# Designed miniproteins, single chains, continued (3): the designs that were tried, part 92

Each design is a single chain, and the fold is of that chain. pLDDT is the mean over its residues in the fold that is shown.

## One batch from the design tools (miniprotein)

Design m11194
Fold by ESMFold2-Fast:
Structure m11194 (fold): chain A 91 residues (1-91)
Amino acid sequence: MSPESEAQNERSVDQFAAAVVARLKALGYDDLIARFRALMARMRAELTPFERAIVLSFGAMAYSIAKLEGKSEREAVEEMLEAMEKAMEEL
């Protein structure tokens, strides 16, 4: 990828992470914030930008499906985190 594409991917991941943390803070899910931060730190240490995009895509899909199924915000976020953790183990 060009340097611009790499920088854009890093910014997108950072913006996504900030948005998730802000949302979880607004809901009072401090336990999920800790879990999400640990997962993001692991992704930054172990995965390439492309692999991080794959993991985030699986998480976003799981969250969207849970919301469409009428699950609570907490359940949707928990399924998102589980999908991301599972995707990391498959890479």
Scores: mean pLDDT 78

Design m11195
Fold by ESMFold2-Fast:
Structure m11195 (fold): chain A 57 residues (1-57)
Amino acid sequence: GPRQELLDVLRVLQKEGYLPEDADTSTDEKARLAIIKGFSKIDDPLKRQRLVEQARQ
């Protein structure tokens, strides 16, 4: 579901070092903001796409 999709993307961003492990994910809004913050650190759009596909596994 949508919640799990957010958490899967967040997990990948944390593993790749774009987000801290203690990022607040208690609500969908906080999870979305954390994902936006993580992706803002990635300049390469192909790298962003690869991370999203990796999270979908």
Scores: mean pLDDT 77

Design m11196
Fold by ESMFold2-Fast:
Structure m11196 (fold): chain A 67 residues (1-67)
Amino acid sequence: GAEEAGRRAYEAAKEAGADEEAADNSGTAHSLGAAGMLSPQRAKEIAKANGANEEAAEATEKAAREG
């Protein structure tokens, strides 16, 4: 479900070297994407807008594309 997808985005962002806040922002954006509320590209944009670093934002987009 969306929460599992968000957790995957969080873990991917952490593996990419994101701090905890950036990883949490990535997880939230991906959960919205998985719920059909936004595209992978939009999830990346929202993660960046919420303070995610580049690696965390990229991880969010990748996780959203993979589903």
Scores: mean pLDDT 67

Design m11197
Fold by ESMFold2-Fast:
Structure m11197 (fold): chain A 99 residues (1-99)
Amino acid sequence: SLEEALREAVRNAAETYLASDDPLDKAVGLVLKELVDQGRYDEALGVMLSAAIAHTLRKRGRDAEAIAFLRRTVEKANISPEVKAEALALLDQAEARLA
């Protein structure tokens, strides 16, 4: 079904982002993994859209804005404080790499 295909795509995205060497992508992967583990696929799709927007900003040389946008996405996500803290720490690492 279309719904099963969407859930598979979200699970695959979570694994791909989490396996990335890019701390920005890893942060996205952590958030997606928690949402997927809880069956919250609609919220996971929202996070994937936020990641797509962030990558578009990075492609345009707007890396600081991409990180700030994802930081806001992580802060607003209804996820565990532990995963939120880890994702924010990865975004801090991404920001440090801009220097």
Scores: mean pLDDT 89

Design m11198
Fold by ESMFold2-Fast:
Structure m11198 (fold): chain A 70 residues (1-70)
Amino acid sequence: SKEKVKEAIERALKRGKTFEEFAAQLVIDANILGALEEAQKALRAMYRAYKEDGITDPKELAEKAIEELE
């Protein structure tokens, strides 16, 4: 399940160049892979980092999400 979330993140990073595009693609790819609930938790962590910490790079946001999932 963590591997499915990581796969969804990898797919989203290749297609989305802004956080908004990345987030939209992450939801789509995670739903296809059957990891939507876990991806939503990861997306919440990324959104917090985006809004509160000012991190705008999707790759850095993905690293934060992966740290939370461990």
Scores: mean pLDDT 78

Design m11199
Fold by ESMFold2-Fast:
Formats: C-alpha cells, sequence, structure tokens
Structure m11199 (fold): chain A 63 residues (1-63)
C-alpha cells in the first residue's frame, strides 16, 4: 500500500506538471517494465536534485 500511494502521488504530480508545462502525458497505461524504468529515473533525478539543494544551501552550487 505504501508503494501504491507513492505511485499515485507521482501520477498526480506528473498530471500537474503536464498542465503547467503544456506537455502531453502518456495516454496509455504504463507496463511493469516502464514503471521500473520511470522509478529508476525518478530516483536518479532525486539524487541529483538533493545534491544540488545541498550545494545551494552550503553556497557551493554554481548558481
Amino acid sequence: SEARRRYEELRAEREELGKKTGLALPAYPLSEEQRKILSEIAEKLREIGDSFQEGLKNGTAPK
């Protein structure tokens, strides 16, 4: 249920981003393989984002 909740939250965030940026969201349901790939991408993006935020807080980020 925790994993399902996180997936639903990600889906809602993607819908909001699609509306704000005008990007088309996938019309078809995601396969299990596609979900794994998206999860890996999301984790990697989170790590990059966290690193950037830490750098920014410490004043070491390039701006």
Scores: mean pLDDT 60

Design m11200
Fold by ESMFold2-Fast:
Structure m11200 (fold): chain A 101 residues (1-101)
Amino acid sequence: SFDQQQLERLRKSLEELMEEAGLPREEAERLLELAEELQRLNREGKTVLDEEEKKKLLELAELMVRAHLLKAEKYGTAEERERVRASAPPILAETKAAIEA
C-alpha cells in the first residue's frame, strides 16, 4: 500500500543518514527502534500520544538532529555547519509543539 511504501522510504532515508553521519552503532540501533515505533503508531492510526510515546518521538527527533549535525561536521562547509547548528533548536521546538498538539 501507499502507507507501507512511505514508511519503508522513511526507514531507507534514516539508514542512509546514519551511515553518512557515522553514528555509533548503539545510537543507530536506537534510532531505528524509535522509527519502527513511530511506524507502528502511524499504522494503528493513533492521533493522541501518551507521555511515553511523546518521549520516544522526541528522542527520535533528537537523534535525527544529532545525525544531521554529525553529517554536516564531516562533509559540510563552515557555513553549512553553522546553518545546521542554527536550525537544530527551532526544529526540536517545532517537533515538541507538534507532539503536544
Scores: mean pLDDT 71

Design m11201
Fold by ESMFold2-Fast:
Structure m11201 (fold): chain A 81 residues (1-81)
Amino acid sequence: GIAASLPSPEQILEDAIGTLRRAAELREKDPVKAAVYEVAAMLLVSQAIIAGHPELVKRVAEAARELGLEETAEMFERIYK
């Protein structure tokens, strides 16, 4: 079924963190594109929750904080709660 084609927890985590790194790089150069990447990371985190891995949200939030995306980190923490 469709569920069998969902990415692994490790892949979701890697994709989300990679997306946040791009957002961080673009934040000062192109804030609109940065915002699009932040939204994309939120959608990837939503996939992790749906896949039964809400613990990945905390890891993504930690990565966002390390990248200086404090408001995005707070949003992920709010979703996890």
Scores: mean pLDDT 77

Design m11202
Fold by ESMFold2-Fast:
Structure m11202 (fold): chain A 89 residues (1-89)
Amino acid sequence: MEEERRRKEEELRRLERERERWEVVRYTAEKLREIGFEIDRELAEKHMTPEEVARFERELEEEERRIREEEERLEKEREEEYRRRVEEI
């Protein structure tokens, strides 16, 4: 039973790191977009359509939602597991 608890904790830590990494990527992408559009606005307008930018942002948001949902599921399972152990005591 302790192995299952440790596995869930490791998965939660891994998801936290993945979420933090995606948040950094998203923040960097937003900053690059602002700087890039200011510096190479004519090139950005020709090569990056608003649709492409929106698609990239949508993919990042979808990934963040997936990670968040997985964290919530693991947390609920962990709470149920903990509750069962407390009842056994």
Scores: mean pLDDT 63

Design m11203
Fold by ESMFold2-Fast:
Structure m11203 (fold): chain A 94 residues (1-94)
Amino acid sequence: SELEKLVEEYSEKMAQVLVDAGVKLGSKEEIKEEIKSLLESAVKTRKPEHFVGTALRIVGLLEEREEDPEKAGKAASEITRLLNELEKKVEELL
């Protein structure tokens, strides 16, 4: 489905952002699976407020494991941007 493709694509992009920020959560695949779980919940409900909650959860994962506050801040901004893009693409499928 198109929603499954969007979840896969954005989970990959967000996992890469966290890896580039130096987040030590394990492998990129482990980070991707965690993000995918959060995105599936938000996308399934198709409600804008659920995307905000998901952004806060992903940023929380970054804050728990960041070693560089500047990199963490840039990563949080990029995650927020990607979630806004995902929300718009999900709305286009309604």
Scores: mean pLDDT 71

Design m11204
Fold by ESMFold2-Fast:
Structure m11204 (fold): chain A 95 residues (1-95)
Amino acid sequence: SMAEYVIEKAKEAARELGFSEEEIEKMTLRELMAKIRARDPELYDKLMLELDEKFGVDKEVWENLEKADEKQKKELREKLEKRFEALEEAEKIMK
């Protein structure tokens, strides 16, 4: 699932930063993401970019909303909604 993909990517980033499996298991997804961002903002940005690419979020459309047509805006909104749903599901798994 997309929620499982989010969790695995976050855990991979945390392991790269030297967090133990025991530490990771004690954290909520929100805590894990916050720890990654605090320790390595560049790795966090890379993680978020990989998630956006997996969900099909078009960064060019997002950054240039004023130039986007209604179809591009609708597609962006639908992708952002799917990303939000997957993150909410992932947070429920990693409580």
Scores: mean pLDDT 83

Design m11205
Fold by ESMFold2-Fast:
Structure m11205 (fold): chain A 62 residues (1-62)
Amino acid sequence: MTLYEQLESLVGKVVDGPTLRFLENLLVTVETSAPISATKKYRIVSVEKKGNKLTVKAEEVE
């Protein structure tokens, strides 16, 4: 099981800001429409692979 497969399994799930920051520590780029905040929740929209780099796109939810 690759890191990409694990991240793809998170698509559609809601995570908190610290979880998105943790993904950055795994050499994953996290893209959101607004800065990541520890007090906000985020839905994982997509996971993209660019060469040897992984990008997770997330959107803020209430």
Scores: mean pLDDT 74

Design m11206
Fold by ESMFold2-Fast:
Structure m11206 (fold): chain A 57 residues (1-57)
Amino acid sequence: MKEINKKIAEVKFEMYRKLAEDLKGLTPEQAVETMKKYREDLNKKIEEVKKEIQKKS
């Protein structure tokens, strides 16, 4: 249980770092679209981490 939380935190940190880099030089409209995609990707990665940990027993 605690291990999954650490993995999720690492994924969030990496995603936020890449988001900050990807937002540089974008228009406001492009930035909003990029943020939306990152939100969707983050949720997907969190669910994948949860499923992967449940599969390994």
Scores: mean pLDDT 75

Design m11207
Fold by ESMFold2-Fast:
Structure m11207 (fold): chain A 98 residues (1-98)
Amino acid sequence: MEKEILEEWKKSFPSEEMYKIHEETVKKMQELAARYAKAREAGDKEEELKILEEAEKIFEEYYKKILPLLNEEEKKKLEEEYKEAKEAIEKEKEEIRK
């Protein structure tokens, strides 16, 4: 996940508790991003796909943790953002499978 997207998430959910959950997710995603860059440089499609699957699980965990802290409008916005993130990951996986 890009740095700009993570900063956008912070702006979307401005609270101390939400920010701590976000910060934990950022650390996990940064580790995956470093592994993903190495896999892409090596042309290791299997590792790239594995990393994207790990990213999907991290997003699902984030979604589950943050959801009970949100009001109904924020939940709907998060559901749309989660859907967009999942679609982006699936598109990337399809490109790698080519």
Scores: mean pLDDT 75

Design m11208
Fold by ESMFold2-Fast:
Structure m11208 (fold): chain A 98 residues (1-98)
Amino acid sequence: MREELERRLAEEEEKYLVGKDRSSMGRMLLLLMALNTPDEDPMRAVYLAILGYDEAARRAIEIVRKHLTISEKARALASGATPIETEAEELFNAWIIE
């Protein structure tokens, strides 16, 4: 795997620098992230799936689904300003002005 990723990185670098292929920049970044991410890091499966390694695809889908669920919950909490949070901000602003 690593030798294949290193070869692909060299090919994409040549396409970018010599052939001026702008799409190669995105693939180079993904290859660099995959190469620099430890095997134990679940995000490596996501990078490999995006690069076209179907064997990683199912694992990547599970990781993305779990991460998306967490991110959606975190976003709902962050965007759902409670009346209490609004009152706290108003009190803080009043204290600064007085």
Scores: mean pLDDT 64

Design m11209
Fold by ESMFold2-Fast:
Structure m11209 (fold): chain A 101 residues (1-101)
Amino acid sequence: MSEKEKMLKILDKLETKFPILSLLPDPSFTPDWEDLVDDPISISKIKEKIESGEITTMEEFLEEMEKMVENVEKYFSEDSPMVKIAKEALEFAKEEVKKLS
């Protein structure tokens, strides 16, 4: 299995387990997402970057997942359930990477 196939498989699991994160950046859910966060990243954008070859390693994949958590923390309050969900998604991704490495 290629690194690209492994990363896309992890993303499919993330979208299944944390479907609410796929609503980022939906204009009806997060209307000013691109204006309020630096370097806007989401599950859909990470998938696009993997498919285009902009993300080629598991380390780059996890760095983009960490950026997504930072974007969620900027958009929502630190006490938000969304921040907890985003952090859980990052930890899940780290564990899946370990299984495939």
Scores: mean pLDDT 77

Design m11210
Fold by ESMFold2-Fast:
Structure m11210 (fold): chain A 106 residues (1-106)
Amino acid sequence: SPIDRFLSNAISIQQELLARLQAAKTQEEVQRIVIETEAYTSLNIMLLNQFLKEDPDSSRVKSALTVELTTMDQLQQASANPSQMKEIATQALQDTISSYQSLLSS
């Protein structure tokens, strides 16, 4: 289904972002990856809202949208806390990946 392809692709991209974030050695590198992750999360919210307009009863789309909205809140918290930015963003990406893997398995 379109949602299954979306979730699989999102997991792959978020795993790549997580690996880059974990490898980041400078605050500048962390900030760049967080900004990129926020942009990607915004695009996913737009896409999921479009899927929801096409199928308003899709529980999986609603769940994925809730995950992305939570991720955006966590990334905004990361941006507000430079000293904890890498830690907060790492946790946000790990939680999103785990949630999407669960949704894909259901």
Scores: mean pLDDT 91

Design m11211
Fold by ESMFold2-Fast:
Structure m11211 (fold): chain A 78 residues (1-78)
Amino acid sequence: MDPKELLELVERDLKYLEENKEEIAEETGLSLETLDKIIELAKEGVERLRKAAEAGDAEAAREAGEELLAGIQELLAS
């Protein structure tokens, strides 16, 4: 996947999560605190993906995406 396309998808998903946080909490059973931590982690991931997209570095974008997913999984397991 192109780093720019991945960035656009992640930014779109982040915006959706921020706009629908309360509904997502109710549907998933996650606390608002956990969702806030996921949103913060996603914002950090977006910054890393943006840098990778600007550099045209697909490998850096992949690593940033994998690290973001691992972090989210860790928060969900906690």
Scores: mean pLDDT 77

Design m11212
Fold by ESMFold2-Fast:
Structure m11212 (fold): chain A 74 residues (1-74)
Amino acid sequence: GAAPPIKKLYITKTEEEEKKVQEEYQELYKKGENVVGVHARVDNKKSLERALEWAKKNNWKEFEEKLTKILKEL
């Protein structure tokens, strides 16, 4: 179907935060929600770059701007 997806952006710096993000995605998936999420780590430039490419591919301008700003400050 053509239902609009729920957009999620998570930027984490701890393993506990990362696990919480994974749990939320699992719950949304189990509920059959049409969700597309981007996850990046603030301490991992490659993770941020991959998230930026994903945001661009999905045309998420707000996520692109946020991720680009973080990458420039690294």
Scores: mean pLDDT 76

Design m11213
Fold by ESMFold2-Fast:
Structure m11213 (fold): chain A 100 residues (1-100)
Amino acid sequence: SEEFKKEALELIEEWERRAREAAEAGDVEGLLAHGGEFSRRMRELAEKYNLPEEVKEELLEVAEQTTLAVWRAVQHGDLERAHEVLREGARRLRELIEKA
């Protein structure tokens, strides 16, 4: 639905901004907290709009994988890698939303 896409894209933009800020600050706890909140809100949104289970599972999987990859990069002090992974994850999420 159009309403789902608008809300989902807004969630992705907010999460990407917060995750980037946390990564740049070396705030590993904040990064995981923002990722968890994003996943929870995205799940709620997918359920509210009755998305197919397969689409919901893929969105949540990409979100979790992205959060963990950014977290690992930040733990290793690799901010360039953290930014690359975050951008790619957000891009994949936007593509999934567009097709939903």
Scores: mean pLDDT 88

Design m11214
Fold by ESMFold2-Fast:
Structure m11214 (fold): chain A 65 residues (1-65)
Amino acid sequence: SVSSQTAFDLLKVAAATEGSELTLERRGGTLHVTLRGEDREVARNLQRGMVSVLRDMGVAAEAVE
C-alpha cells in the first residue's frame, strides 16, 4: 500500500502539471478534494479521477466544487 502522504504529494504534482490548483481538506473521516483550473472540463475530469484513485486506496473522498 502507498502511504497517504506520498499519494497526496503525487496528486498535487499531477494537478500542477495540468495547470490546476489542488486543495485537500479533511472533514472528519472524509477527504474533500477541490480542484481549480482554467479549463473547467479538464479540472473536473482530473478531480473525478483523483477521487476514484483515493477511494480505491481505501480513503473516503469526495469531489467538492
Scores: mean pLDDT 74

Design m11215
Fold by ESMFold2-Fast:
Structure m11215 (fold): chain A 90 residues (1-90)
Amino acid sequence: DVALKVGEEALAKMNEEEKKIAIKILEEILERGVDSETTAEIVDEYIEKDGVPEEVIIALIPYFDKVIEKSKGTEEERKELLKEVIEELK
């Protein structure tokens, strides 16, 4: 998937503070149960929060898309995708 590859490249270019924010967002989605409504709520919380770089949100859009709109897999497949991204960012 080209969108996911673009997201991975954008995440890899983040500084340490941006990576920590991205990890926190993804971990919160994993903890609160990977579904469309919960993911949208978490994303909205971070968009409204001062000091979160827009670049972090933009880089995560392909992953949010897979969870919210384009996910064809099970909940476990969505969790695995997010876990893989989190481990790559660490």
Scores: mean pLDDT 71

Design m11216
Fold by ESMFold2-Fast:
Structure m11216 (fold): chain A 71 residues (1-71)
Amino acid sequence: SLEEELSKEAREELVKIAEELGASEEAIQLIRDGKFEEAISLLDEEKRKKLEEKANELDRRLLTQYLAQTS
């Protein structure tokens, strides 16, 4: 599952990036819980793109796999 693929370290870094972007507390909590698909749906398109871009340097493989599953 995606929750198992997102390591604690990657999840914490994604939370940090989302907080820096000014994401809602609800979206941030979903990222902490490993529910990245739900978190992305709550983000504005600009914040979603910025989160994706910054996360690419951390876990491009996992993010790409996740995005392929959400289409």
Scores: mean pLDDT 68

Design m11217
Fold by ESMFold2-Fast:
Parts: C-alpha cells; structure tokens; sequence
Structure m11217 (fold): chain A 60 residues (1-60)
C-alpha cells in the first residue's frame, strides 16, 4: 500500500498516514522517487512543480 511504499522510499518505519514526509527525512530526490513510484504502482500523478507541496503520507 502507499504507507509501505513511503517506508520503502524513505528507508524509515513505522510510517503513519499523518506523518510529515519532511520530518521522516524526505528530501527532493526522495520525493521525486515517491512520485515516480506512485505513478507506476497506483496510477497517481503528481506534477513535478507540486512535489515540494507533499506534506503527509495522505498526499492527493
């Protein structure tokens, strides 16, 4: 699921839906990887200009 994907990409666990990605150690490169994997695995598209606006695991 998305939580497991975030744990995999950021290399941290446990991850909760309300956790801040930035506080979990996400940097721009990790957010780019998360964006790419969300598109590949879940069909979720996030514009590259919005990558820095992803604040939590619940990003939409």
Amino acid sequence: DIIKLVEEVLGVKPVKEDDSLWKLGADYNKLLRLRDELKKRFGIYIPIEDVGKIYTVKEA
Scores: mean pLDDT 68

Design m11218
Fold by ESMFold2-Fast:
Structure m11218 (fold): chain A 61 residues (1-61)
Amino acid sequence: MMSREQLRELAEALAASPDPLAQEIGRAALRKLDEGVSEEEAARIGEVLRLIAQQLDIPVP
């Protein structure tokens, strides 16, 4: 599983994407990670971010 730093890096990559949906999801993920989430919620966020990154050919750390 990705570390919290890798999740942040992926969320930042999505937030910087030209795709509007990826930008919104990336920003939302960054907010949740900064606010503090459980390990289980972080795992769920990571799974969603990975799925979207794969669909948009965004590199996963």
Scores: mean pLDDT 78

Design m11219
Fold by ESMFold2-Fast:
Order: structure tokens, then C-alpha cells, then sequence
Structure m11219 (fold): chain A 69 residues (1-69)
């Protein structure tokens, strides 16, 4: 889905911005990206677009939580 691809690209950009701002470490960024890609891939393999969107939102939520700490 083009919509899921766009949402994934947007959260990847947010992860890169958090790394650039020093809110997460390079190792944390790699972990978050790896978990995001795995979960999105598994959801898309099942045709579960809602699960893919939830995986993207959970990655975004983790970045937002780091900004509040």
C-alpha cells in the first residue's frame, strides 16, 4: 500500500530527526528501525494494514516518549 509506505517513510524521518537531536542513541535508532521493519513486513504479508499502521504508531509513540523524558 502506498499509504503504508508513506507513513513508514515519515516515521523513519522522525527517528532520524530524534537521532540528530540526541534524543536517542545510534543503537536505539537501529533497534527501533529493525523492530518497525519486521512488524510492518509481517503485517503486510498477512494483508493486515491496521497492524502495519499500529506498528508505525508504536514506533512514533516511543520517539515521543523519549522527548518527554
Amino acid sequence: SEKIQQQRDEVIKEIQEALDQGLISPSEALRILGELETRVMEALDKGDFEAAEKAIEEARKEIRKKREE
Scores: mean pLDDT 82

Design m11220
Fold by ESMFold2-Fast:
Structure m11220 (fold): chain A 96 residues (1-96)
Amino acid sequence: MLDEDGNTELHKWMKEKDLEKVRERLQEAAAAGRLDEFKIKNKNGETPFHILAKNLSPEEALELLRYALELGVPEEVFTQKDKNGKTVEDILREKK
């Protein structure tokens, strides 16, 4: 389930920019009540959404974040800080 850095498969897909797999997993997790998997932090304190914000354009990241919220991912997931003190919002703001 986790690699040596505490990354889930979701962290890997966000880093690889496999948006189709991410969307499919969000739908499956929502249907099964497992959206909590999207709040798992790696050893850097990053959720999958932190990785998403770092690796996607602001437009692509915002579309996926909106989709995740519509499926029931809690808003507080996006306010979590990584080990550098950055939230998903902070990372996206730095790209503008």
Scores: mean pLDDT 78

Design m11221
Fold by ESMFold2-Fast:
Structure m11221 (fold): chain A 94 residues (1-94)
Amino acid sequence: MEKKAEIEVEEVGPGEFRVTIKLSGFDEAETKALAEAVARFLRERHGLDVEIESATKDEIVLRVRGDMTAEELAELVKRFLEERFGIKVEVKVR
């Protein structure tokens, strides 16, 4: 069974982003663990300020602040999910 995710990154203010991760093939516990893993990765390895706004079995919403572009942020999250979890990931930037 193939797990997949769609990442949507929106710039909501200068250096402030909403990251929405839409999920298929996950349960609520898996999604919550995934949200915490992504938040830790961005905070610890990239020095970003990250808040988990919501995590349901179908969707994770993160608020991210830092010095980077929406495209760079989308690529970081995509690469982390693909390499760490083996998930097929599609990206949409606004």
Scores: mean pLDDT 83

Design m11222
Fold by ESMFold2-Fast:
Structure m11222 (fold): chain A 67 residues (1-67)
Amino acid sequence: DPIYEALVEAFKEMGYNDVTAEVGAHELKPLVEENLDLSDEELRAYLLSQGVSEEAAEAAVRAKRKL
């Protein structure tokens, strides 16, 4: 799953351990997958509006840049 793998890699690059990265990627994947057409700014704003943390929103934007 390229979106899940990109999210795991993004969280790990941000300094999170494997378990935290995998949990975060699993939770965030459906929100990112449905919104890949948004710009980086729009994706970040959308995720924050859904109650996603600043750190997780940053991981999502980094993951999108890897795709």
Scores: mean pLDDT 85

Design m11223
Fold by ESMFold2-Fast:
Structure m11223 (fold): chain A 78 residues (1-78)
Amino acid sequence: MKEKMKELILREAEREGAPQELVEFVLALIDGDIDKAIEMIMKRQGNTVAPSAEEVERMRKRNEEIVKELEEEIRRKE
């Protein structure tokens, strides 16, 4: 399922001409790589203050919930 989501994102990004950074960010979220997603946000914001381990864990759980909901939506359309 995650692999199908990544393929859909890549196809849509190519069609729409989306920036590479946005594509990489979304793919990191789909993979559950919250650490990579946070690093990308920090670089864009110019912020050197890393979120706490508790905030990272909260973001990871929320991301897993969102990805699961998206997987269920894709499954319903199949």
Scores: mean pLDDT 73

Design m11224
Fold by ESMFold2-Fast:
Structure m11224 (fold): chain A 64 residues (1-64)
Amino acid sequence: MMPSTERLLAELDERVAASDNPEIKEEYARAKELYETTPESDVTAQVAAALRLIGVDLDLRLLE
């Protein structure tokens, strides 16, 4: 598990919970599920999950 992904996940949990945007909530739910269901030994899938979480962060910033 990448330390930066854990930090991003914690920050996103707070920001998404504060958001009233259903699209962002759905996108985050999918990204979180992908991250949680991906084996830690699968580096490629872990990177893909982290990139999806980064996408949610960027979308939240775009909505600001």
Scores: mean pLDDT 71

Design m11225
Fold by ESMFold2-Fast:
Structure m11225 (fold): chain A 86 residues (1-86)
Amino acid sequence: MTIEETIEEARKVIESYRDKVPKDKFEEAVRLGKEAGRSPDGRKSLELEQKAIDILKEAGLSPEEASIVVGAARAVGRAEAWLRAQ
């Protein structure tokens, strides 16, 4: 599996939840999840991930759905950071 394939699959997961919450809250949570994935600071990464999950839970997603979306966004952020380092 290429890094580009990993990004594509994670983006598909994120997109599948887009219509379940308000667009502005969804975009903010995805942005924070990507920032968490790009962060070299583990503490900062966890703080950003927790904030993103809380936004999606407030917007009506279950804790499990919120974790799936944020996990996918985090994976995209990590993959983009790795590609940039190449």
Scores: mean pLDDT 83

Design m11226
Fold by ESMFold2-Fast:
Formats: structure tokens, sequence, C-alpha cells
Structure m11226 (fold): chain A 89 residues (1-89)
């Protein structure tokens, strides 16, 4: 339920590790390794939010797969376009 707070903490870790860099006032760029780690994090976060326990594409319906893909796209956009500084201000 506090998924956004967990996401902000993870973004900060990626920045500290040099896997994510700020390229403008509201935009971030990910390294290939950072993108892979972010994808893994988002899958785990999605499992927590949905209560599914496992985010297994093989066990999902066609609709669930589409929703999962859209949610990952949305979450990637949120990470890239949501400033970490919102925690401070």
Amino acid sequence: MEALQKLDEFKQELIERGLMTKVSSQRYELTPEGEEELREFLIRLFNEVTGSGTFDYTGMSELEKEISEAMLDIAMAVVKNTPVKEVEL
C-alpha cells in the first residue's frame, strides 16, 4: 500500500549505485543493468500490491498478462518521470 515510498527508496539506491542518473529536472536515464534491476523490483512490488505471491506469466490469463505489461510500462514511466525530490519538498 505504501508502494510509492518503496519505489522512491529503490530509485535512491539505483542513483547511489550509479545505475540511474538524472538527465533533466524531472527525467532520469537508466543503465542496462539498472533497467533489469528496476524490472525485477517492479515485478516484486506488483506481487505485493496484487497479493498474488508469485508474478508468473505462465500462470496468468491473457487479460492478466496485458494488465501486467501495462503496469510495468506505467511503473517504468513513473520511475523515469517522478522526481525523488518530492520526498524533500
Scores: mean pLDDT 65

Design m11227
Fold by ESMFold2-Fast:
Structure m11227 (fold): chain A 90 residues (1-90)
Amino acid sequence: LSEEEKVDIVKALGLIMLAIARNAALHAGLTPEQAEAFLDEEHKRVKERVEETAKRLGLSPEQIEEVLKFVDDGYKAVRERVLAELERRA
């Protein structure tokens, strides 16, 4: 694997984990407040897994920072969409 391929794989892992968290929040019958708390906890877990995987693959500190920023940006989009959807359903 090239360094670029490693970064892409770790970013893909983050997206998959965020997609699972999004679907769980939308289908678990949670209130918006409960979904927010759930997503905040999942965000922490996704970041921990992604950082651990990036370190295991030997990514540099700057590459790890890039991947973590990508996950943070993805989480913000997921959170906004989930909360808007649950408010619309209420």
Scores: mean pLDDT 87

Design m11228
Fold by ESMFold2-Fast:
Structure m11228 (fold): chain A 60 residues (1-60)
Amino acid sequence: MALDAQQAAGVAQALQGLGVLDAAEAREVSTRLANGEDYRAVAATLEGAARLALQGLGSL
């Protein structure tokens, strides 16, 4: 799934606000999604709750 930069930033900031991602993880997720990587590819670089949250978003 492709997101524009605004959508990618919004997703990363929402997950950071929920405590699922830290600031560094949110920045990485935002950058990768804005570059056209899908949620599954980005989730593969993360572990635990952060990975599961991105996989869940990719299913919607």
Scores: mean pLDDT 73

